# Designed miniproteins, single chains, continued (4): the designs that were tried, part 57

Each design is a single chain, and the fold is of that chain. pLDDT is the mean over its residues in the fold that is shown.

## One batch from the design tools (miniprotein)

Design m14083
Fold by ESMFold2-Fast:
Structure m14083 (fold): chain A 61 residues (1-61)
Amino acid sequence: SDVQQQLETLRRLAEVFRESDPELAARIEQVIEETQRNGLDPQVLYQLSQQLTDWLMQRSS
């Protein structure tokens, strides 16, 4: 499914950032885990991705 492909992309992204930005990597992993816990719901993935983006924007300021 599209959700599973998006989660695989997020897993690779978390791996890339694990050493340079472990807090970002951990938050990406939380998005993956919560989406899986909610039955791969695309709306849940969307909401969690928006929360992650908002956190990144706040942290970068």
Scores: mean pLDDT 85

Design m14084
Fold by ESMFold2-Fast:
Structure m14084 (fold): chain A 94 residues (1-94)
Amino acid sequence: LALALAILGGLFAIAGGLAAARAGGAGTPLGAGGAVGGAGGIATALVTGNAAEAGLAAAAGGVAAAAGGAAAGSALGVALGAAGAAFGAAGAAL
């Protein structure tokens, strides 16, 4: 369950990061960071099976994606980034 939440958080962080990056401007670097963080979370989950490390990486990626979305004015980037942060944090907490 915890590992599944971390992977789900990583997927939402990637989606939110890409949405923020596509919105352009200040959202581009933060969106790219969010997508990388989400990917790192998924990779950690798959390679190590460590839900806490994967969840923390996904949560950080989600926060970055949400921030990028806010900066760029992308509601989708904010929503998906926030979901990624929440699921990543839940996976880390379990």
Scores: mean pLDDT 69

Design m14085
Fold by ESMFold2-Fast:
Formats: C-alpha cells, sequence, structure tokens
Structure m14085 (fold): chain A 74 residues (1-74)
C-alpha cells in the first residue's frame, strides 16, 4: 500500500491527467497524439517524484496507476 504522502502524489497526478486529457480532446488531438503527449508528461512526473525522494517502487506504482487511468480516458 502507498503511504499518505505517496497517495497524495498519486491523487494529484490523476487530477492532472484528467485536466490534460480534457485539454487534448478540446484541441482535437488524435488518440495517438494524446498518448505521445501523455508519455512525455508521465516521464517528467516520474523525474519529479524521484526528486521529491520517493522510492523507485513507489514511483513505479504511481506511474502504473497514472498510465492505466490515462488509457481508460482515451
Amino acid sequence: SLTPEEQAALDEALRAVDTAVRYFKERGMTPEEARAALDRLIAAHRAWLRSQGFSDEAVDRIVAEVRAHAERLL
């Protein structure tokens, strides 16, 4: 299970994905373009989580949940 700090980071990331996907759809981006943009955002977020001191295991779990959520929205 995630710690409260890790869960808060996941919840924030999921909200950011919701916002990004809405924006991409409003812009008329294709699913392929949206996936490419999301991959870049997820890579940046992974680097940020590591900079905040989260473990590799926690980062991997957060990124996996974020990817699964994003795919459901596309």
Scores: mean pLDDT 87

Design m14086
Fold by ESMFold2-Fast:
Structure m14086 (fold): chain A 57 residues (1-57)
Amino acid sequence: SREASLQSAADIWRVGASASEMLAERAREKGDEELAEELERAARQARENSEELLKRV
């Protein structure tokens, strides 16, 4: 169904956000603050995308 597809897409974005957050922490541990900030921005965008899709369910 359309609702199931939207939920699955939202779940994928949420998983992607968590992965980006973990990679950002690792980048910061290595002193790569520029990469960490880029990954943190990507994580925020992914969470926003997930929330927008869930509004359509």
Scores: mean pLDDT 88

Design m14087
Fold by ESMFold2-Fast:
Structure m14087 (fold): chain A 74 residues (1-74)
Amino acid sequence: SVLDPERLVEVLEAFLEENPDAPEEVRRLVARARELLAAGDEEGALDAAGAALELAREAFGPAAAEAVLARIIA
């Protein structure tokens, strides 16, 4: 995988701390991704985290999703 699921979830968690007005569904999907990682379901965690990224893009614009991805690959 191009993305490390642990790093993706970690960066999304930090994004939510910086953006407390983020939609509840984004928070739910990030929490779900963390649960799936703890259970060893890497594919499920990536799916949930990817869905959270798409909702964040809708709420804050494409620049927000690009900023999250930049933090993962740095």
Scores: mean pLDDT 80

Design m14088
Fold by ESMFold2-Fast:
Structure m14088 (fold): chain A 60 residues (1-60)
Amino acid sequence: SLEEFIKELKERIEKSTDPDVQAELKRLLEWLEENKDDPFLANVLKIVAEGLIFVEEKRK
């Protein structure tokens, strides 16, 4: 669910080692929280956040 993803994203942000990725994830989290009533936009933001997490994990 979106609420579960938001919780996981908050935990992932705290574990982030790249400050630029952490800042972008925090911005996406804020936008996701503000747009949770728009399921299409919320899903797009979720995909972008997952992509940033994937890139950070690959760059470690």
Scores: mean pLDDT 79

Design m14089
Fold by ESMFold2-Fast:
Structure m14089 (fold): chain A 69 residues (1-69)
Amino acid sequence: SEKRKLILRLIALELRKIGLEFEIELLKERLKKETDEEKKKELEERIKKLEEEIRELEKEIEELRKKLE
């Protein structure tokens, strides 16, 4: 029961991480095409925030993996 809950939580976090990585990729593609300096700054700030969210998710994933081993 507990182990199954941890596995499902791990899958959910891994899927969320994939979604955030995809969003970062789309924002980086937009950044490459952007010529407006203010909009570039906004895109860079959004990317930085999403990269921070991924770092937090990676810590949770690592803790869950340790509990499953």
Scores: mean pLDDT 88

Design m14090
Fold by ESMFold2-Fast:
Structure m14090 (fold): chain A 108 residues (1-108)
Amino acid sequence: MLEEVFREAVRERLIAAGYPKEKADELANRVLDAYRRLQADAERHGLDVPKLETEEQARAFGEAAADTIVAIDRGEAPKGLPPSKDPLHQAKIAGRAAGAETVRELRE
């Protein structure tokens, strides 16, 4: 359910930014794959795995991922987020990382 919430957030935000629905769907699936890889990498390195526990966190994650994809596609540097113990802010940091990883995979 939470994976569906952030995929929907990615789709809606990309469509609002002018992306075709089919491209938004593709990118939302790639963000899900990037999220899973980031979790596996964090576990492998003994880091705390950012867990999405609420719909608000999932939505913030998806919106941050979409914003990062849009910024990179427009030739803009995505803004860094300051460190925070706020779970919602941590979800945004994770979303930014997943969005950047999604674009990296598409261009390699």
Scores: mean pLDDT 76

Design m14091
Fold by ESMFold2-Fast:
Structure m14091 (fold): chain A 85 residues (1-85)
Amino acid sequence: SALEKLEELLEEAEKIYEEAREALKKGDIEKAKEKLEELKKILKEALELLKELPDDIKLISRGIGLILRIIGMIIELELLIKKNE
């Protein structure tokens, strides 16, 4: 289902976010920036999947919640990259 694909994209995003955090700990700002671009691509895919969800308030609410978590990771990572430049 589209919701299951959204959950898979969040799991992939969390893994990429953790890899970006480890890159920053090692001083690899370039790698962290590459991971940020990967997260932005996942967000784009997640937003397209949100449009495919059934017209069900609970499913739409769940999908929005998953997307907001991805957005939060992108914002946090962008701020951390700026702080470490």
Scores: mean pLDDT 86

Design m14092
Fold by ESMFold2-Fast:
Structure m14092 (fold): chain A 71 residues (1-71)
Amino acid sequence: KRERLRELVLRLIALELEKIGLEIEKELILADPSLSEEEKQKRLAEIEEKLKELEKEIEKLEKEIEELERS
């Protein structure tokens, strides 16, 4: 259990870092004066979709970790 918990925690950290990277990319797109509003909206929609999927994976891992810690 301890080794499995460590693996899940490391995976969670990796996904959280990826999420932070996507959120930074979103801010960079919003701040980019060379992009049209249409291009910004398109890129933001793509990032938002990736963030939603990543958030689901993070939430699933968090629940698995919680269950293992409490068992």
Scores: mean pLDDT 82

Design m14093
Fold by ESMFold2-Fast:
Structure m14093 (fold): chain A 73 residues (1-73)
Amino acid sequence: AATRDKANQLVVKAAKEIIDAVDSLPPEEARKRGEQIIEELRKELKALGVSDEQIANYEAALRTVLDDALAEK
């Protein structure tokens, strides 16, 4: 429970930071910042003991958020 709750908090925070980056930065810089946020999240989730499968699912979801936000820019 604690690990899942913390993982969910980190994912929600990452999604918000990606959206904020797309709103504030030029498209190419927003893409780079989004990828940095995803890489940082991956490290934190791995340290927390989240499975590689679940980490991959979170990364895919966040890349979709990044791509969709950039397409609307």
Scores: mean pLDDT 84

Design m14094
Fold by ESMFold2-Fast:
Structure m14094 (fold): chain A 100 residues (1-100)
Amino acid sequence: AMREKARVLTQKAALALQNGDFEKAKKLAEESIKLDPTLPGSYAILAEAYLRLGDFEKAKEYAEKAVALDPTLDIAHRVLAEAYRKLGDEEKAEEARARM
């Protein structure tokens, strides 16, 4: 039940991102992580939401967590690249893009 609820919240968070509701995506992803902290997609969505809201340090933190859980998640590598670019670390941004 809790794991299934976490997956549903992750899907709703992804839809909120697609609709441009970044605060809603953030809240839904945070709720999903609270129910199941092992879902890499929830961290990737949270990272994208923080990136869109302008919190580049948190975007980097949660994208790194997503990559640690699932290194095949292209969205996490993309968010890392953008976060590093926004923070002025062009070398690490290029490394992250190469892993997409």
Scores: mean pLDDT 86

Design m14095
Fold by ESMFold2-Fast:
Structure m14095 (fold): chain A 65 residues (1-65)
Amino acid sequence: MYEEAKKELKEFFEKNKLSKEAEEKAFEELEKQIKEGKLNLEEVKKVGIEVDIEEGVKLLEEAAS
């Protein structure tokens, strides 16, 4: 289960070219969910996407200042 989820996440990040920080945050969420006795890969993927977007927005705001 965990190994399969980790593999699916790696493939997802590779296909979507998400940042290293987004990948790390998604894996942290995955480990947290497993520790809590749940698994929702769509939610984990969403966390990674949101982190990648937030980093992009932050860089744009820094460039605009």
Scores: mean pLDDT 75

Design m14096
Fold by ESMFold2-Fast:
Structure m14096 (fold): chain A 86 residues (1-86)
Amino acid sequence: MDEKEKAVEAGERLIEQGKYEKAVAYFMIAARLGADKKKIGENLLKAGEKLFEQGKYGHAVIAFEEAKRLGAPGAEEKLKEAKEKI
């Protein structure tokens, strides 16, 4: 069954609701379940950027580290920027 797809959909819905920390948790679950790494990485990068905008640098680091692991373009640079704020 589509548990990984449901985790992705839940994460995307949480981003739409502005619940970025919870969205990151769902995308990390989706990644561990083998969901599309490109799609998850892009969503984690987006959530991390929103967390960074909110001054939640520790949460942004978590999101960017996972996005980097999944090969998201620009995640390494964003991770470095977030770490410089801590």
Scores: mean pLDDT 85

Design m14097
Fold by ESMFold2-Fast:
Structure m14097 (fold): chain A 62 residues (1-62)
Amino acid sequence: AYEERPEAFDALVQATLDLINAVLELKDLERKGASPEQIEAARKRLDEAVTRANEADAAFKA
């Protein structure tokens, strides 16, 4: 039952910030010519952040 959704909203905000940070990290690493291993790790973190953001968005809407 919806009485208020601060937990779902906070989770969405946190997931969104994590997603933005993951994008910025990947972009910064690519711009600096970081190692392929560092770029691959950053891409994996971005994929995980996208998944978490989608889950948080779904939870907030439901």
Scores: mean pLDDT 80

Design m14098
Fold by ESMFold2-Fast:
Structure m14098 (fold): chain A 88 residues (1-88)
Amino acid sequence: SALKELENEAEILKLTLDELEAENPEKKEVVEEAKETIDKLIEAAKNGDKEEAKKLVEELAKLLVEAGVSEEGAKAAKEKFLELIDKL
């Protein structure tokens, strides 16, 4: 299901964020904020609040760049999450 794919993509992204924090401990606060945003968007998606989930994806993309994800990587994650939310 699209929800299971969304949850799987979220877990993969959290692993990437953990690696970025391990390499750059100064990024801990922004990594924690990004993970909280992931959890909130998954909750919104599970509750059928697609508009809130999409808004949180936009916020997540900004936090990913701040955490050290490339702009291309953040854009790819955003596009994938939005596609999966639209399929819910």
Scores: mean pLDDT 89

Design m14099
Fold by ESMFold2-Fast:
Structure m14099 (fold): chain A 69 residues (1-69)
Amino acid sequence: MDAEDYYNKGLEAFKNGDVKEAIENYEKAIELDPTYAKAYFNLSFLYRMLGEEEKADEYHRKGVEALKK
């Protein structure tokens, strides 16, 4: 299973309303591929939905940095 597989599992979890499972799968995607920008942006979005603005901003910044690599 690669980063894209975990990213897709995160998308499916989010579609089912399981925000915690979505976060866990996106975190696994970036553990396998730290340049997987889409996972950082989705983590940013989810943390913003949870009211975790500082964490959301940090993940967005990491996503932008991942795109440069």
Scores: mean pLDDT 85

Design m14100
Fold by ESMFold2-Fast:
Structure m14100 (fold): chain A 57 residues (1-57)
Amino acid sequence: STTELKERIAAELAANPGASQAALARRLGVSPSTVSRLLREIAAQAGVSVAQVRAAR
């Protein structure tokens, strides 16, 4: 499901903040454009920018 993919992307970025869009796509078995779209949705859901989602503390 889309929700599961978003959760996995968030967890992966928390573990590997420097992971590229291509690396995330390969690991999740989806296209890079799908990762980009899901990152935008995560940012919108959290009320922050995509850059802030990637720039975890």
Scores: mean pLDDT 76

Design m14101
Fold by ESMFold2-Fast:
Structure m14101 (fold): chain A 103 residues (1-103)
Amino acid sequence: VAAGLAALAQGEYDAAIAAFNAAIAANPNNAEAYLNLGLALLQTGKTAAAIAALEKAVKLNPTLLAYLGNAYSQAGKSADAIAEYKAALQINPNNAEAKLNLA
């Protein structure tokens, strides 16, 4: 994960994706690796693959629902995005990301 985060910060998206896939192979229950994989895929325009990675992250850690909402919004699925932001606020009413995107 650390090597993948460094690659992501440097704009090395292919290296970041490879590092996060390696982290998932080592621990399939790593919600952070799925989250970061989804974010890297969004940066490369692979929106459908990003949504799939973020759905797995949310299944492991439901507090990440706002990130899935962001991916749906980028895909033009506004109704799905709103539903995920509302679900995020039900889990944590102080979720700044969900509040910002519903305003």
Scores: mean pLDDT 72

Design m14102
Fold by ESMFold2-Fast:
Structure m14102 (fold): chain A 63 residues (1-63)
Amino acid sequence: SAKIEEMLKEIEEKLNDPKADLLEIEVTIGLLEIQRALGMLTPEQIKRLDELKERLEKRKKEL
């Protein structure tokens, strides 16, 4: 859905900003994980979400 695409784009844009609030990114990822559990994500959206989750975890380990 358009809403899921917007949320994925928002996470990508925030992860490209070194000053972004990581907590806001975590909240948006959590909402997308709920959509994943409900079977609402396409295979391409699942792949993008997993890539964005990896990027977030790397940033959380590197200050």
Scores: mean pLDDT 83

Design m14103
Fold by ESMFold2-Fast:
Structure m14103 (fold): chain A 60 residues (1-60)
Amino acid sequence: ATVPLYVVGADGTLKRTEVPADSTEEQIRAAAEAATGGRVVSLQKVTLLGQPAYIALVEA
């Protein structure tokens, strides 16, 4: 099973990827940084339409 990871870049662009449902916070941060090349400054676990998701904010 996977959960969506939404990554907001420093320029305000939104990227979507997926991480395994059993991912650690460190693995989720690594995925967000790999998607953008930036540094994760905020990571939140949220519920969207009854399903778990992560939102990462990245700066340059």
Scores: mean pLDDT 80

Design m14104
Fold by ESMFold2-Fast:
Order: sequence, then structure tokens, then C-alpha cells
Structure m14104 (fold): chain A 79 residues (1-79)
Amino acid sequence: MSMSEFWKLASKDPETTAFINKALAGTLTKDEADKATDEQLEVLAKMDKATQDRLEEHSLSVGLILKIRKVREKRKIEE
């Protein structure tokens, strides 16, 4: 998924958009990351490589990165 398509989808859900913006900016708290919905994690897992690299670089929560990786592994098994 391209970055522009990603932002277009996120903009239809203000809560998901705010979560993703905080994650990409590295301002997401541990509590916010722990409360991330499966839907929010699925959206993050579908991002292109450049956006994934940015998430890992700027993320303040190792737990968020591990949750995204777990979702990606589940998708590989289901596909």
C-alpha cells in the first residue's frame, strides 16, 4: 500500500489517523500502544517498507513494534 493510499484510508477514521500520526512521529505512549486495536495494527502492518522503517526508527514502544510483527506473521500463515 502506498503512503498516499494509507493516509486516505486512515482519514476516514479520526481515531486511527491520530494513532498512526503519533506512531510515525514517535510520540505514542506505552499505554496508547498497549491499547491499540487489531484494526489499527493491521493498517500499520500493511504499510510500505519505507513507512515500516520509519515506524521502527521513531517508535518509543518496543511493544508496538512486536505487535505489528506478530500481525505480519499471522498474515503470512493465513495467506
Scores: mean pLDDT 65

Design m14105
Fold by ESMFold2-Fast:
Structure m14105 (fold): chain A 113 residues (1-113)
Amino acid sequence: SRPLTLGLSFSGGSLTLTVRDAEGRELARLTVGDGVATLEAEDGGARFSAVAVNGEVVEKSASELSPAVRAALAELRRFLELVTDPLYEAGHLSEEGRASLLAIRDVIDEVLA
């Protein structure tokens, strides 16, 4: 099995992307619905959060990032690159939802720099 597991689920007009460790603990969760994308990543005392609304980042907060949180964010960023356009083309994302996912991707790139 891979050290990190990626998940994608659909519920009530929203998408949820998750990153879990080998023990099944959730290290990162990104939800998108109605143009709002919310990212939360946590490992012990290390935390990262960001919220984008209609492609604009409205909240961003980071404590000291652990290697596990950095790895989870990097894997989530890779996952976003692979799935955002296919999800949009399949009608699972609005234009606003897609813009908000791209804004969250850019925030992850900034934090990992």
Scores: mean pLDDT 84

Design m14106
Fold by ESMFold2-Fast:
Structure m14106 (fold): chain A 94 residues (1-94)
Amino acid sequence: GSLESGIAEIDLKGTGMSVGAVAADQGGSTDRVVAELRRLIEAGEKGDKLIVAASRPDPATQAALDEGVAKAKEFLEKHKGEGKGYLIRRVVPR
């Protein structure tokens, strides 16, 4: 296989939570990553937990992760004190 997977941790400052480093399933292309993250962000409204794991993400994948983190932070600010968790989960290739 030509894919490498790994673990990355994202710090959600100001939200009172952090994204833990975890092993995740194999991922697809960047487009699928972005689409999946958007679906998970919508599911996050219900308080679902999603953890993003990445190994040496390329700039495009990193941008997608950054967008997901920003949306998660905004979601948590709207629901602060509710006890909802929001973690974006995805494995990306090197």
Scores: mean pLDDT 44

Design m14107
Fold by ESMFold2-Fast:
Structure m14107 (fold): chain A 90 residues (1-90)
Amino acid sequence: SNAAALAEALARIDRIYKETKDPVEFAKEVLRAIAEALDRMDLSPSEKARFTVAAGLTLVGLLLEIEQGKATIDDMVAEARRILERAAAS
C-alpha cells in the first residue's frame, strides 16, 4: 500500500538523518529512498517520473543553499517528507 511505502521511506530518512551529516551524501541517500518508495507506490510511470524529478530538483536546490549557509539538512528532511506524503495521497 502507499501508506506502507510512505512509512518505510520516512523511517529510512530518519535513519539517514541520524547517520549522515554530509549534505551531498544525505541528498544522494534521501533521493534513493524517495525513488524506491515511489516505485513501491500505486502510481503511473509518468507520476513516478514527475515526483522523482521534483525531488531531485528540490534536493539540488537545497544543497546549493546549504553551501551558502541559507538552509540545513532539516530543510531536506521536511521537503522529502512533503514530496512523499503528496505522492502517497495521489
Scores: mean pLDDT 87

Design m14108
Fold by ESMFold2-Fast:
Structure m14108 (fold): chain A 55 residues (1-55)
Amino acid sequence: SMDIIQQIQTELSARVRAAVEEGRRNGWSPEELQARLKAILDEYDKKLAEALAKS
């Protein structure tokens, strides 16, 4: 089923949007925002790899 992959992608998009909004609200530097986005992408790359491995 594609459902879990679609859910992970939807969560990634929401998490990225939330991080950008949080950074804007709290006055994060570009470097801090980039580091946070990299951590989010790394986390979701692992989740996607696990989901794909189970299929």
Scores: mean pLDDT 83

Design m14109
Fold by ESMFold2-Fast:
Structure m14109 (fold): chain A 100 residues (1-100)
Amino acid sequence: MSPLEKLLEAMEKLIELAEKEGDKKLVESLKQIKSEIEEAVKNNDQKLLRSSLFAALVLAIEAYLKYKTEEYKEVLDQILEAARELGLENLAATFEELAK
């Protein structure tokens, strides 16, 4: 699986977890970010990809800190790994520190 496919799969799982919690605002935000990631890839827009991935990491860490379940932690770790594989290592390192 490519790093991008892994990122999109992790985003889909995070949306599903948020839907189970009834967190409608988080679901809407995650769906928008997923759409922006898909658009960034289609248009080869590295700036949009970076900003959308930053937003995804913020929402993933906030969800993990709020719900504190292993499933949210696994999804956060998947998004962090995808960020590293996409060459955004410094961004991933910053969010790994915040998740501690």
Scores: mean pLDDT 81

Design m14110
Fold by ESMFold2-Fast:
Structure m14110 (fold): chain A 94 residues (1-94)
Amino acid sequence: METVKRLLKGAIESLKKALEALKNGDVQEAARYLTAASILLTAAEFEATDPEVRKKIEEIRKLVLEASRALDNGDYETAIKKLEEAIKKAEEML
């Protein structure tokens, strides 16, 4: 649990920085932080032994993937929405 929580806290911090960058129009910086968050979430899912915890991390990873796809398509409103949903779900796990 401690390792998973630490990785989730790191992912949340990266997602919040991605959201801030995107709101400031810095698409490249947002993409960098989304990549960092994705790596941390993948590590958290791997470390999670509880199926319910793993499933929740998988849901957050799907939101991050959807945010990345929206960003690639220039759909910044959808990217922001998906980022906010991912942050909320991740914070609910702490």
Scores: mean pLDDT 87

Design m14111
Fold by ESMFold2-Fast:
Structure m14111 (fold): chain A 65 residues (1-65)
Amino acid sequence: VTKEVGALIRLMAAAIRIGTSIKVEEKDGKIVVTIEAETEEQRKELEREGKKVEEFVPNIEVEIK
């Protein structure tokens, strides 16, 4: 619903804007999204958005590097 869609859109928008790499894999019945960014501030932004995705969307794990 709205919370899940909003969290996913925010994460993807941030990943497109500030991510240097994005990888999506299926592992053990979960979707694992790995995003890399250059600066600590960018990683913190992606971690905040990723936590919201993990909070609202089941079986998704977000890893920031």
Scores: mean pLDDT 81

Design m14112
Fold by ESMFold2-Fast:
Structure m14112 (fold): chain A 60 residues (1-60)
Amino acid sequence: MVTLADIRALLEELRRAPPEEVDALLEEVFRAAEAYYRATGDLDAFLAVAQEAVRIAAEK
């Protein structure tokens, strides 16, 4: 039962994470986004979350 609010919270954790936590949080964001997509079929939300997560990780 993953919601967009849960995913947004994980993205904020990712933004504030030290470099050593980025990989673990990035995996958690992708797992949450995939679970949300499987439950809702919202591909646009999945792709937007995936792009934002990769962008945040790459900028660290």
Scores: mean pLDDT 81

Design m14113
Fold by ESMFold2-Fast:
Structure m14113 (fold): chain A 88 residues (1-88)
Amino acid sequence: SKETEKEIINRIYDLIKELIDAGKSPEEIRAAVEAFLAENADKLTPEQRAVLESIIRTVEHLYTEEKMSKEEIKEFLDRIRDAILKTL
């Protein structure tokens, strides 16, 4: 359902932000997100999983290539989450 999709999206974004606040590396964040996606594979379509995978690649890019601060990355994630949720 759309409600389940919104819940999963919110949970994954909250997970990423919590890991950023905990000082986890991009590799640790990716591993945690991949574990979360595996645990919730039955609740997501392949297309939804692909979108969420693209988000983690974006977070890695912002950390490694753009060298953004943790605060800037979290603000970026909030904006992307809001945009995605508006399409549901």
Scores: mean pLDDT 78

Design m14114
Fold by ESMFold2-Fast:
Structure m14114 (fold): chain A 77 residues (1-77)
Amino acid sequence: MEFSDEELEANRLAAEAMRAARAGDVEAALRQAERLGRLPGVTPEQVEEMKAKARAGDVDGFTAQVQRALLASVEAS
């Protein structure tokens, strides 16, 4: 499979975001949501949804939003 540098970076950021959320590190999860928001295809609304889930301690919801952002970024690339 071909992976662009952008797809590799998107996967790395997504993995870091999910790890932070699983660890209960809300501050790190919020920072990673901001970084994911800089990827092509990710909207400000998706970033705010990720932040809301992180603040609520909804790890499953945060993970689902991160996966949606990753898919949007891959489709936009």
Scores: mean pLDDT 78

Design m14115
Fold by ESMFold2-Fast:
Structure m14115 (fold): chain A 71 residues (1-71)
Amino acid sequence: AEMLRNAVRAFEAAVADGVDPITALTVLRNTARARGDDATAAALDEALEMARAGASPEEVLAFLRQRAEQA
């Protein structure tokens, strides 16, 4: 839960700073995998697929926030 909450905050900050959402999600997903946080990596991978399918940054952020609250 803590790693996913940190990833949500990092994604929100990156998007607010004008970083491409797919780039931000890819970096965060790879970081989670490198740390062995498979649950956070899986949530970020699902968010990445949503973004690639045309979901807005707001929709992706809402999804990640909901997953963080459920974890």
Scores: mean pLDDT 83

Design m14116
Fold by ESMFold2-Fast:
Structure m14116 (fold): chain A 55 residues (1-55)
Amino acid sequence: MRENVIRMVRKHLREKGYPEEVIEAVEAALRAIPEDASETEFHLKLAQILNEALA
């Protein structure tokens, strides 16, 4: 699991002043990404999750 990416995303969102509810939703969505996903697929899903949660 890509825990370091999740930790960095959480820290970044907190520093930008996003609500804790948004941060928790993003973390949960990132943790739902399959372990067998490729690096490319992981980054595409990460971008989609951030776009949906921060819109």
Scores: mean pLDDT 77

Design m14117
Fold by ESMFold2-Fast:
Structure m14117 (fold): chain A 65 residues (1-65)
Amino acid sequence: MASQLTALDIFAIGLGIKGIIKDFRFEGDTITVTRKQKSDEARRELERLKELAKEAGFKLEVVDE
């Protein structure tokens, strides 16, 4: 869990740097991110983030800015 959670966090930070998401937050078993970009590339990166969250045992909630 800890190692998978770290990889998920690093990936999410990368998406933040690219301007795809902001506000990566943990609430119990749910990770909430705010989506800033709606391009096809941003959508694919968010799909990868959802897979990483699922692998780590979390639900990913994506909200639009």
Scores: mean pLDDT 74

Design m14118
Fold by ESMFold2-Fast:
Structure m14118 (fold): chain A 67 residues (1-67)
Amino acid sequence: VPSLLEGLRAVKEAIEKAIEAGVPKEVIERLLQDAEEVIERFRADPSVSEEVLREAEEIRELLKKAL
């Protein structure tokens, strides 16, 4: 769980930098689809912590705002 949370935080930082760099909307749309699939898998897994799920949902919201 800690390693997964740290991985998601690193992904969030990378996505924030990509958005700041002006990545095309098609790239953001693909990342959003990937994030939604990851969230669905996390929701199906009872071992995934609420903190991990919250980070994944924050990534999804960040991508939605960029569209």
Scores: mean pLDDT 81

Design m14119
Fold by ESMFold2-Fast:
Order: structure tokens, then C-alpha cells, then sequence
Structure m14119 (fold): chain A 62 residues (1-62)
């Protein structure tokens, strides 16, 4: 559980860096992976939040 939470936090940090560089496609993929981890942890609210962020960033990349 703790290791998965740490991985999700790392993915979010990487996604934020990708956004700062304008790499919205990579940022979207990283947020989506974080959302999957939160879903596995049972944190449905965070899973939905990061899935929405991924969808919005994918929209900007297109």
C-alpha cells in the first residue's frame, strides 16, 4: 500500500514537470497511471480527479 502511494506521488510529480515543458501527452499518460494506482488503493475520488486531468491534457495535446 505505502509503496503504491509513493509511486503515485512520483508519477504526479513527473506529470507536473511534463506539463511545465508543454508535453501534455506525456503528462496525460502519467496522470492516468496515477489514477489507476489510486483506484487500486480504493481512493476513488483521487482516481477520478487524476483521470479527468489526464483527459483534459489529452484534449490539449490534440
Amino acid sequence: MEELKKRAEELINQAEEAVKKGDYKTAADLYLEAARIYSLLGDIEKANEFAQKAAELRKKAL
Scores: mean pLDDT 83

